# Ledger of designs, part 99: designed miniproteins, single chains

Each design is a single chain, and the fold is of that chain. pLDDT is the mean over its residues in the fold that is shown.

## One batch from the design tools (miniprotein)

Design m3423
Fold by ESMFold2-Fast:
Structure m3423 (fold): chain A 66 residues (1-66)
Amino acid sequence: RSALVSAVVAAAIRASAFTDQETILKAMEKAREVASRPDATPQDVHDAAAEALRELGDEKGAEAVR
């Protein structure tokens, strides 16, 4: 599942340019939950990270991980 792990890391790196560490960690926890699903794709992981950031009020971070 290296592709799913890489998707979580890539999303965190992109978000780090626009948001604080606490917000990134919360969004990455949600992305990791999606990545733990048997049929999760890298797109599902990125979508989960973007939605989590948007829910936390970080529109710029959410846009960066798309």
Scores: mean pLDDT 72

Design m3424
Fold by ESMFold2-Fast:
Structure m3424 (fold): chain A 61 residues (1-61)
Amino acid sequence: STLRLAALHELEKVDPELAARIREALAAGDRQAIRAELDRLVKRGLLSPAQAEAAFAALTA
């Protein structure tokens, strides 16, 4: 989906290695791994909780 591709592109600008792990989690259908990676960005102050929820919804749509 366009929303998924846009979310992945924005994450890659922030943290390319984390974006690669999210791509692997998406291929595996591992929603918990996707949420854990987004939670790491929130804890690092790179994403707000609202942005992380929006990204999770876009990635898992």
Scores: mean pLDDT 86

Design m3425
Fold by ESMFold2-Fast:
Structure m3425 (fold): chain A 66 residues (1-66)
Amino acid sequence: GPLAELKEKNEIIKQLKADLLAAGVPQATAERVEQQLKEDAQAGKSVTDLAKRGKAVMQDLGIQPP
């Protein structure tokens, strides 16, 4: 349901921010990425779309996903 989807979106965003910070990305940059993903989620992007965007952001920053 919508509540479960919202929770999953929030967990993806939270995990991406944690991964960025762990990789040495500055807090201000990680917070900007978090805000962009929150806006995408509010604009109706799916869990799958948010996960793909997170992966693309990591690659753009030179961080290889596991």
Scores: mean pLDDT 80

Design m3426
Fold by ESMFold2-Fast:
Structure m3426 (fold): chain A 93 residues (1-93)
Amino acid sequence: SAELERLQQREREEMARFRRKILEATIELNEKAMKYRKSLSDTMIEAFLKALKREGIEVDVKNLQEAVYYLLAQEEGVPVEVVREKAKRLREG
């Protein structure tokens, strides 16, 4: 049972690292796409913009991180507050 608990903990840590990398990469790519319209597909850009529009958020550099949280919340089917808390824990842990 101790071995199973360690494996479960490793899976959680690996998933947390993966999500952190995705979040950081998505922020960077969205900043580049918004400024230069390169490196991201139209579908990804449209989904990003629709998420922002639905929440009444204006598209600027300061709001890009928040927009990514809304996008992830939609994909995971959870409230945005849950994604914000997870992202905060992943960056601080």
Scores: mean pLDDT 60

Design m3427
Fold by ESMFold2-Fast:
Structure m3427 (fold): chain A 90 residues (1-90)
Amino acid sequence: MAAVDEQIKQLVKEFQQEVLALLEKGKTIKNPSLQQQFDQALKDFNAQVQALGEQYRAAQNVAQKQQILAQLQQLFQQFKAQVNQILEQD
């Protein structure tokens, strides 16, 4: 239990730091189409993170928490890759 909780805490801390950096870069996007893609990616990411947060609060065992950790890691990697791709196109 504690090890999974610690991994989630570390992942969330890393997410917050990297997401803030990506958000600052997103504010500099000049192309309206790419800015719309960034806004949509951020909206989708936030909605999915909120849903996983509710599942985490309901989780009663280590296996459920491990599944949520894996999904959270996947979402973060997808969001980061998508944002970096948008920034490279601008």
Scores: mean pLDDT 78

Design m3428
Fold by ESMFold2-Fast:
Structure m3428 (fold): chain A 66 residues (1-66)
Amino acid sequence: KLKEKIEEYRRLAEESRERAKEFEELAKKYKEDGVKYASYLMAKLSAEVEEEVHERLAKELEEKLK
């Protein structure tokens, strides 16, 4: 089951990476709307943090599996 958990974290990290890219594009689109621009930038940062956390958790489990 550790292998399944590692794979889950890797997929969550990939999904977060894709969301961060989407939010970056939305921020660019709404640059002149200060509220929307700030909201999308915050969403991008949150997605980037989620990616980092899931990648870290996957690596920790990989080290334990070995």
Scores: mean pLDDT 83

Design m3429
Fold by ESMFold2-Fast:
Structure m3429 (fold): chain A 117 residues (1-117)
Amino acid sequence: SREDKVEELFKKILEEYEKKYGKPSELQKEFIRALSEFIVEVEENPEKREELLEKLHELLRERLKGKLSEDELELLKAQLEYVVENPSPEKIAELVGLLEEMGLVEPVTEAIKEVLE
């Protein structure tokens, strides 16, 4: 099922994160789950990929206004698009670590959740 696919991806990312960075926070777990749901939604509905990614990019711009430069925002968008198109638990774990260092886990998580409503 979709839920089983989400849980499998979530657990694999969680394992890679714990191996490299230690135990994730509840907020980091929420991010990993939201991104796993987004990835599975795109894989099961490829006709919606462009629309969902465009909506995510628009929400990221609005939510990260004043926190990131335009160049930093474009790099973040490219990294998110890359992991959605080429899901790798290791690369997603690295993205979680990067977002934590930048203080962006919460606003990116909320943007992903809003796209999936």
Scores: mean pLDDT 87

Design m3430
Fold by ESMFold2-Fast:
Structure m3430 (fold): chain A 71 residues (1-71)
Amino acid sequence: SAAAELYAALEAEYARRGADDKAVRIELARRVAELLLEQVEKALKEGKITQEQLEEARKRIEQELAAVEAE
């Protein structure tokens, strides 16, 4: 999905800039999640997605963030 690709690209770029540090990875994941959620909410306002698609994207973002925090 576009959201997963954007998440992975941002995470990879920041990982390349330097930290094997778990705390830095978690902060990065939170920042990416916030940006993705803002984009999805904007898309709903612009009529590009449905409410159901927003809820599905939100769940996916929350699951991906939880997975990073659980490591």
Scores: mean pLDDT 73

Design m3431
Fold by ESMFold2-Fast:
Structure m3431 (fold): chain A 70 residues (1-70)
Amino acid sequence: AMAERERRLAEAQRLIDLANEHEKLSKTYKELAEKYRKEDPEKAQIYFRNYAKHVAEAAKLRKEAEDLLA
């Protein structure tokens, strides 16, 4: 029972760590999108799409971690 709970907590932590990495990537892509907005609007749009993708993945991973801890 305790070992099983510890394994679930470790799995949830791994998912949270992955979500944090996706949030870091989303922040980087958002900054790049803003930087290139005037210089290269097409490139800025690609960065913004990557931002949105990473935000969605982070939210999904957090939800999965919450479900493991329920």
Scores: mean pLDDT 86

Design m3432
Fold by ESMFold2-Fast:
Structure m3432 (fold): chain A 72 residues (1-72)
Amino acid sequence: VFPSLAELVGRILAQELVEEYGVSREEAERIARLIASLPDERAGEAARKVAELIKETGKIEPALRYLEELAA
């Protein structure tokens, strides 16, 4: 019922990605779910890295690859 820290971090990042970086809601939700699957201690670091990758590349694919490799 109550969201975990990782789920909250993912949700906040997803909204930021849609509003600030023009990421589609569908892609942002995918990122949020990957972050929510991580331990709370990893979620904050992962969210920071995702935001920086999108800032530097202007693309979502490097951030998705990073999260998928981290979650594997």
Scores: mean pLDDT 80

Design m3433
Fold by ESMFold2-Fast:
Structure m3433 (fold): chain A 67 residues (1-67)
Amino acid sequence: MSIEELIKKLTGSNKATPAVVGTIAEELYGPEAGLIAVIEANLRFGLDAVLSVEEAKEILDFAKKRA
């Protein structure tokens, strides 16, 4: 399943909150990656931010590299 399909499955849309990105990172790369993804998304985009699929992919790649 693609990242776009995972976002649609979890949110019903092409948009993800930091919490949703963290959930995807944890599922794909483990709990450390999930935590890194949430923190980084909040730092880059702010609390309660709504990320595009492309922005979510950037955060997921960051978390994968650092976990």
Scores: mean pLDDT 81

Design m3434
Fold by ESMFold2-Fast:
Structure m3434 (fold): chain A 68 residues (1-68)
Amino acid sequence: MKKYLVTGTFENEEKAEAAQKKLEEAGIPSFLDKEKKKVISVVPTKEEAEKAAKLMEENGGKVEIKEL
């Protein structure tokens, strides 16, 4: 089964942290790269990837989804 890499890039660390908190509240695991202002999530389904992307975009993230 393919996994999905969801990467959100934010204007600042504060927005990236806010996006990570929203992902955690939704039950989606994520990694915060504070220096690059990126939030990274690896999820098993396209549905979860789209949900993660939407939450990142709602918090000002520029989002990319890649199939692994």
Scores: mean pLDDT 82

Design m3435
Fold by ESMFold2-Fast:
Structure m3435 (fold): chain A 74 residues (1-74)
Amino acid sequence: SMEEREKKIEAIQKKLDELGVGASDEERRFLARQILNTYFAGIKDFEKFKLSLKGSGLTDEQAEELYNFIKELE
């Protein structure tokens, strides 16, 4: 549902803030939507997930933390 989607976006956005990613809440929200769309649309392989976020300014450590966090949201 749209409500479940929004809840996941907010959770990912908070995780991005905890990791020190993004200069603003708006940037973190945009990235959270990208991350949600990538993972829950079927890119669940870590290497492909990380590659899909290339250029988003995440370090490998941040990408691993996010990947593990998102797995827990399932």
Scores: mean pLDDT 82

Design m3436
Fold by ESMFold2-Fast:
Structure m3436 (fold): chain A 67 residues (1-67)
Amino acid sequence: MKLSISVGAVLERIGDEEYLRIIVTVKNLETGKVGVGEEVVPSSASKEEIQKALDKALEKALKEALE
């Protein structure tokens, strides 16, 4: 299976708090289907919380790309 995976992160401010929006885009190069997964964590989030959010975003993107 051939997949293109790109990961982006955007720092967003809501009121007095900052959040990190994690965006995972998966393109299925065999079908041309694109999946996108997004998760938001506080900018103060631990490495473990960021990793968990990345895993969730990737799972969502993979489901859409491989459906």
Scores: mean pLDDT 82

Design m3437
Fold by ESMFold2-Fast:
Structure m3437 (fold): chain A 78 residues (1-78)
Amino acid sequence: SEHAARAREHLARAEEHLARAEAAFKQGDYETARRHLEEAAIHAEMAYRAAMTARDSELVARALALAQRIRELERQLE
């Protein structure tokens, strides 16, 4: 499915940005961490929409789990 492929692409980008945000957070670079979290959230949302269109329950679950991890790190930056 075209939509499933797009969902996987956005999941990969969201995972990359979340990893960069986690690395920046560990270094105390909260500005860089926030910037990467914003990008991760955008890609996680795009992945979720594509996964829903594809009706792929596994990709939907992955996008929701990733969004939860992003929100948890955002809370730590408050």
Scores: mean pLDDT 91

Design m3438
Fold by ESMFold2-Fast:
Structure m3438 (fold): chain A 72 residues (1-72)
Amino acid sequence: DRQKVVDAFVKAAIDTMKEHGVTPDAATQAAIRRHAEELARQGYDVEEGIELGKKVGKVIVNGRKLRAEQAA
């Protein structure tokens, strides 16, 4: 079920962002879900979805930290 992959990915990404003190806005959550839907279409399973979701969450956190450093 592609929906299980999407939900697992989105949850893993959002939970990872929140663990790092970053609350995703509605636009960020929508972008994460769109990316998850594409990965599910490519045949990734739930375990792969969780792993990739965690990585995407970390990438978003690191990108926001980098922008904060550049703004300082």
Scores: mean pLDDT 81

Design m3439
Fold by ESMFold2-Fast:
Structure m3439 (fold): chain A 65 residues (1-65)
Amino acid sequence: SDHAINKAGVLLVTQGVSAELARRAVEALRELDAQGASKEEAIEALTALGVPREVAERAAEIVFG
């Protein structure tokens, strides 16, 4: 949902992810949510973008958990 994606975006920024990387991560989460992707796929996509795995797991849990 848009609400969950917005919450994940706030988490990324508060955990020290750069504004540029957080924007890319939010875009990826939105696309994955629209495609019905799994939480595991979201974690791998975020870590591939450079998001630390611990932060990626927390963001993915908000959207897909």
Scores: mean pLDDT 87

Design m3440
Fold by ESMFold2-Fast:
Structure m3440 (fold): chain A 68 residues (1-68)
Amino acid sequence: AVFEVKVPESEIAALLNFLREEFPSAQVVESREEPGLFRVEVPDEDAEALRRAIRERFPQAEVRELPA
């Protein structure tokens, strides 16, 4: 599953550390054109866990699942 995750610039380091610790298999690519916008790819089995974890840790983050 592939997600776009948008966080405030002040939360970028916290998001990256969180993803590294909790979702070490995730492939994370930062947008070069929009600070704080990330593409996050996880196994489909981790998709619900990722959405829930971001909602709990980063309640102001915008999360959108991209089509397969």
Scores: mean pLDDT 80

Design m3441
Fold by ESMFold2-Fast:
Structure m3441 (fold): chain A 77 residues (1-77)
Amino acid sequence: SSLGDELRKEELRLSEELEKIKKSKPLTPEQEKELRELIRKFLDGDNSARVELLRKALELGLTMEEIAKMIAEVQKE
């Protein structure tokens, strides 16, 4: 669950923007590493890392499907 109204509104806004992305752009190894570190923090229970992850994904031009795939891959580690 999102913490606080401000984080919830930002999460919703970022999710809506990400849904507009139809095709992911290729990532550099450094960008992939940074995203995987954010995913690990999110999975460890850092709810604020969720907003940061969505913001970074939008900046890098990733789809929600690609983000979900990366989360599943990190969970298997």
Scores: mean pLDDT 76

Design m3442
Fold by ESMFold2-Fast:
Structure m3442 (fold): chain A 81 residues (1-81)
Amino acid sequence: MPSPEEVKRFELIVGVTIGMMEILVAIVKRTRSMTPEEAAAQLDRLRQRTLEYIKKEFPELTEEAERRLDEAVARARAEIA
């Protein structure tokens, strides 16, 4: 069972990752140097690396992280397309 302190750290990590995805979307929309497919691959890598970290450090919050990151990736992919 996660402590309130662990939940706050979890929220920070997930929030920062989603913020990085939003910055990546903004960059891709302003440049021609990356295809939508390449951008999608970068988003998938951010998701995977964050989930691996969450699974190791906050195992009881992994399902919530996966849900939130999947929603963020879907939104980012829709904006890039």
Scores: mean pLDDT 83

Design m3443
Fold by ESMFold2-Fast:
Structure m3443 (fold): chain A 112 residues (1-112)
Amino acid sequence: MKIEIDVHIVLEEGDVNVITVTVTAKGGKEGLDLAKKLVDQFLAILEGYVEVLSVETTVDEANGKVTMVVRVRGERRDVLLAIEIAEGVWRLVGAVLSLIGEGSINVTVEVR
């Protein structure tokens, strides 16, 4: 595989939900660019279902790592639906990348 993406989503539930998305990319600039696009896509999905209160994004180019911490207000079902939609889309993209020999995407979700 030329591009390997690992996505780790951590949801910390509360009156304000905290979602931490960590995307680690191997495959040089192309992998890092894809990681940035995945983070941007996740934020766009969240904005469709929940109220986004704050967004903090950090890019560690040396380690191919993009971390986004989002604070959201919304019903538990809407937060989980947004995460499930993102996971489903990224699993499909990863399957396509694998079939054409371009790469892979792994997605892990943790609820606390």
Scores: mean pLDDT 85

Design m3444
Fold by ESMFold2-Fast:
Order: structure tokens, then C-alpha cells, then sequence
Structure m3444 (fold): chain A 68 residues (1-68)
């Protein structure tokens, strides 16, 4: 059977995350996935894609800005 894990944050060591933090985690994951997909579409290397994902997560840059 399929796993019953529907929570985006699979790692919850504290168990004290708010619903808003879980929603933010889902948004961050969605944006990171968009960067990965767009990077592969542009033919970027895995190293370049990883750097753009890191910049998005660290600096909050948009998908279009990191891939420009």
C-alpha cells in the first residue's frame, strides 16, 4: 500500500512546528522543485542547479532571478 505520509516536513525532531511553518516548508519545496526543473530544461549541470537552489533557500531569490 502507499505510505500515509502526506506531511511535506518528513523530519520533525521538535514536533512543535506550527501549521504556518509546515505551509512555508511546502512552499519552499515547491519553489526548489521549480528551480531544479527549469535548470534541467535549460541544460544546466547538477552543480549549477544545486548552487541556484542553495541561493534561493539562503538569499530568497526568485526562480527567474537565479536562472537569469
Amino acid sequence: MLPKFTVSSHVSPDGSLTPEQLAQTQERAKKAAEIVKAGFEKGLSSAEIGEYVRRHLTEGLSVEEVLK
Scores: mean pLDDT 68

Design m3445
Fold by ESMFold2-Fast:
Structure m3445 (fold): chain A 85 residues (1-85)
Amino acid sequence: MEEVKKEALEKIDEIIAELEKLRAENADIPEVQAVLDEAIAELEKLKKQIEEAKSVKEIQNLLLEAEQIYNATMAHVASILAKRA
């Protein structure tokens, strides 16, 4: 259980780091900043839920939710940036 939680938390930390990098690269675009801030906050909540998780299945479901948040966030950011090109 602890090993599964550690792996899951590391994966979410990698996603957060990627979003934080994207946030820094687009510091001059308030719309992108808002989208990324919301996504990072939701991922931080999922990290707490993973730490409290009581089964491998629960951790797997939370990781799927994190991947969905990441994909939706990346699509939204790409849409904002495309309008500015």
Scores: mean pLDDT 87

Design m3446
Fold by ESMFold2-Fast:
Structure m3446 (fold): chain A 93 residues (1-93)
Amino acid sequence: SRVEELRERARKLLEEARRKGDTLAAKTAETALRLLELAEEQGRVDERILRTAEDALEAAEKHLKNPESKEAILEAIGATLRAIGEILDLELA
């Protein structure tokens, strides 16, 4: 399952980010994981949610590789905010 693959990817990224002390990458990966878990619990896993989570995980990976990059920082923040928006949408349903 694509959702299972993304959840596993999110867990691994979160663990690595925490181990390396990358608090922004950790928060981005944690938010993506929460989105995936909430969507699965509600039976509302769709392509939009999967893409939002995947984009957040890519942003977290990019930040882990270059944490001083302004572009990587802004992408991780933006992806985190988008994932939070999807979480709120699911909670309001």
Scores: mean pLDDT 89

Design m3447
Fold by ESMFold2-Fast:
Structure m3447 (fold): chain A 93 residues (1-93)
Amino acid sequence: KAAEKLEEAIKKVEEAIEAIKKGDVEKAIEYLKEAIKYLNEAADAGADPTLMTQAQFNLLAAQVSLYLGDKETAIQQAQAALDLAKEALEKVK
């Protein structure tokens, strides 16, 4: 249950990073919002609450960076969230 939601979140963060690299800020923000939704659903399903909170914080920070035009920082923040979500996935496998 938590694993499925984490896998969806991971997919959306990866899609967001690719959208940022392509300069599609609107799609990147959409994917980041979807990733946050899946992380919330993963937390409700029993994923590590500390990792979920840290990942969500990084995705919110990435959205702010995109709004400010800082694409490089947005990618770094999204990558940090991706790594945290992958760590959470290993704990539920």
Scores: mean pLDDT 89

Design m3448
Fold by ESMFold2-Fast:
Structure m3448 (fold): chain A 68 residues (1-68)
Amino acid sequence: MSDFQRAMQLLMDALARIEEAVAAGDEAGVAATLAETRRRLQELFPDDPELVERAVAWLEAERARLLA
């Protein structure tokens, strides 16, 4: 699997976990999922911090959309 495919899988899995945590009112679970996803993306793209920040920002935007 390419690093890109693995990153997409991580983002989709993270989004599903965030959706479940938001529905349950689990703010700690949302924060933990975001932190773990950032860590895993940093491991996949250690030389591309801008890519990692954009991917996490997308997840944070999706979380905001779910709360609106």
Scores: mean pLDDT 82

Design m3449
Fold by ESMFold2-Fast:
Structure m3449 (fold): chain A 94 residues (1-94)
Amino acid sequence: MSPEELLQQAIDLADQAIEALEQGDYEKALELLREAARLTVEGVTDPELRKQTEEVLESLVRGAERALKQGDKERARQYLDAVRSLAQQLLDYT
């Protein structure tokens, strides 16, 4: 897949993760979020930017996982929105 296709799929998965969160399916939301993060990293072709993107996404995914374990749906949504926003920003510059 092209970098643009990977980033578009990451956005689509992030949107699905948000829908799963709204439906109360926290396990599915987290699985979809992890896949969205993975595809976002893979969509970055520059090695230095990829490493920075991976570190940021690792932090955001850990934040979402912690929020979900605490039952903090609003905080979890903020982390999901941040992952989606990062993938969209990367797509806009590819």
Scores: mean pLDDT 88

Design m3450
Fold by ESMFold2-Fast:
Structure m3450 (fold): chain A 78 residues (1-78)
Amino acid sequence: SKLQDQIKALNEEFNRNSEINNQLKEDYNKRIKAYREKNDYKAIDQEIKNYEQDLINNFSDKDKDTDKVIKLILKKNG
């Protein structure tokens, strides 16, 4: 059915985005560690903003409510 095909496509895209997000998190943690070693708090703040934007960019094209939810999750957990 068309609905089942759409659900499959969404699940595949969610899985791809999860892999991208895991890579972004690893890269983010590596950069944050390097900046902490240099006491570069301004660079740390910028990296947090960049990471939030990367998460938004990975999900926002599908649903603007998803963008809002991601921002809320980041504010509660970051």
Scores: mean pLDDT 64

Design m3451
Fold by ESMFold2-Fast:
Structure m3451 (fold): chain A 100 residues (1-100)
Amino acid sequence: TTVLSRVARGFLQREINTVLKLPAPSELWSQEELYARVRALSPEQLEEMIEGLEELKRFMEENPDSPLVKLMMEATNASLEEILEAIEEAIRFLREVLEE
């Protein structure tokens, strides 16, 4: 399993909450908690999450100066490069679970 950074865990938690239509939780889930939750999702839900993250990554790469990118950098206290790496980590983690 891919080791997830704090930022990657944040992106995965957001995607899980979006797919399940849940409000954002107050606490960041551990990698073990994320793994358990992701494994409970259908292949279709996992594919939806991967697509969403890939679209976000493309948007950020194509629009690095956008207000959205600046807000995400401020919210995560991370550079654009670190955020893009975190999204890639999240995508790899989801693909690993999907391939099980």
Scores: mean pLDDT 79

Design m3452
Fold by ESMFold2-Fast:
Structure m3452 (fold): chain A 94 residues (1-94)
Amino acid sequence: MDTDDLAKSIKDSIDSMRKQGASDRDIRRFQAMAMKGLRVSGLSDSQIRRIGRDAGIPQSVVDRGLTMKPQPITNPAVGKGSQKVSDTIIKQMD
């Protein structure tokens, strides 16, 4: 796949967002999501870094996109709440 075409497409999207008044935060978020999208599409980390550089994305944003984990919104453990030992000392004898 032509990495130059992908880099140009991402850069054109960023330029379009800037012209539409997108904030630097929104652009950074888009850049990170684009890098994550490329990773999900099966591109190697080296290809993604090349595309990011060619698209003018800061390396810090590329690295953030590559380290973005899909956070499972599954309740992973209820047992962590039971760390409170029963330190009643005295059974509330009246």
Scores: mean pLDDT 65

Design m3453
Fold by ESMFold2-Fast:
Structure m3453 (fold): chain A 79 residues (1-79)
Amino acid sequence: MSREAIRTIVRYALEEAGVPASEELVEALVDKLLEIQANRATTSREDAFAALKEILLSHGVDEEAAERIARFLVSMLFP
């Protein structure tokens, strides 16, 4: 999946959750998703979820929204 496609999905996920899609948060999530995609053979679904959730929490997203967004994003990489 391209960087631009991932950015679109990230913005959509944040908007649906009512979370402000700041450039810093969007790019942090895009970079992590690209890293996970490149290292899919060595990254578990659980590790991917934990990494994405941590980024969301570090940017002030509440735990419930962070879990929901992280689960959605992981589902796009791990069918």
Scores: mean pLDDT 82

Design m3454
Fold by ESMFold2-Fast:
Structure m3454 (fold): chain A 99 residues (1-99)
Amino acid sequence: MKRYVALATTKAGFTKEQSKDAEGTAVAKTELGEAEAKAKGSEISEAELPDGGKLIISLADNGSASAVAISPVEIKELKVTVKGPEGEITDVNEKSFVV
């Protein structure tokens, strides 16, 4: 079965000390619905998409976040946002590739 993959990554925006209070949020949208995954500190979090796909977010020590969504149906949007004391950094990918 073909799978659709989308990737989104914020740039580093915080020091390691500031990143302790940072929260990462990833939202993946397909035609069947959406899923949200949240990470705090330097951790990896997962959520399941309504279509049986998976959303994974990783928050790094420098406040950058990376998200990957894998789905049997087309991913319409993957958005990753990091909120820290200095504000908010967002990346949006509106294209998926087939693997």
Scores: mean pLDDT 73

Design m3455
Fold by ESMFold2-Fast:
Structure m3455 (fold): chain A 76 residues (1-76)
Amino acid sequence: GREEAEKHLELAREAMEEKKEAVEELKTSEDVTRAIGRVLREIGEALDHALRALKEAKKVGDEELIKEAEEILEEL
């Protein structure tokens, strides 16, 4: 439903912010493998939540939520 779409959108946005921080960490990290692993994990979290948000938004026909989920997917 709508509440589920909103929740997954919020989680996707949080993962996108964590990805941004992890990418910045790569610039100064001495453990490159660990830093890359964090980036990939956050990309996976953002993708999963954005896809779930899109699915739920489409079920309820909420055009704004559909657009927001699609924007996150396009940024990945």
Scores: mean pLDDT 85

Design m3456
Fold by ESMFold2-Fast:
Structure m3456 (fold): chain A 88 residues (1-88)
Amino acid sequence: MKEELEEAVKAYKALAAAYADDPQKKKIYELLAKAAEAAKEGDLEKFREYAEEAYRLAALYNGASEEEAKKKAKEAAEKELEELKKLL
């Protein structure tokens, strides 16, 4: 598990670097990298916070309203947290 989370951190950091010319996408991938890093350290609260913010920004980027983005982000972060718990 920790090895898979380390690979996820590397992948998201690489994506953030690849989108250096798109500050909004870069921020989303930086937040996903922070979420994976928090999960690797066992900090499930920080994982949820970073994942929820990343998904909120992604939904806004895809044209969702602020209310829709918050709802989608919360649902996505809760789903990811439950999947993470199954792998630990």
Scores: mean pLDDT 81

Design m3457
Fold by ESMFold2-Fast:
Structure m3457 (fold): chain A 56 residues (1-56)
Amino acid sequence: MDEATRERFREYARAVNGDRSVPLSHLAAVLGVSVATLSRHRAELEALFDEVVAEE
């Protein structure tokens, strides 16, 4: 993923305070990408989410 999309995801992760129950379709809409794109980058997004949550 590009840096701009990763930064949006970090903002999202901070806003939901570790809530992983949010549907993938909602996350796709918030980030401005397709669900398929999120599914393809799932491992990267999981790592970024864990990083942001750990920083709080």
Scores: mean pLDDT 70

Design m3458
Fold by ESMFold2-Fast:
Structure m3458 (fold): chain A 65 residues (1-65)
Amino acid sequence: SEAVEVLKRMLEELLGEDTSHLPREELVKLLNEQFKKLGLDHDAEEVARAAARAKEPGREAARAL
């Protein structure tokens, strides 16, 4: 889904790692951990769905954090 592609791109931008091999559940978990480290009270899956609806690839959203 488009939301899964957004999750992968956000994690690649934030961690500098290739996460394409990880299932959706692990991508959501890792991104939620990054949001906690940044002091952000956001749900990764909700953010990814919102970005996908806005046709945003996730990289710009990650840079805005």
Scores: mean pLDDT 70

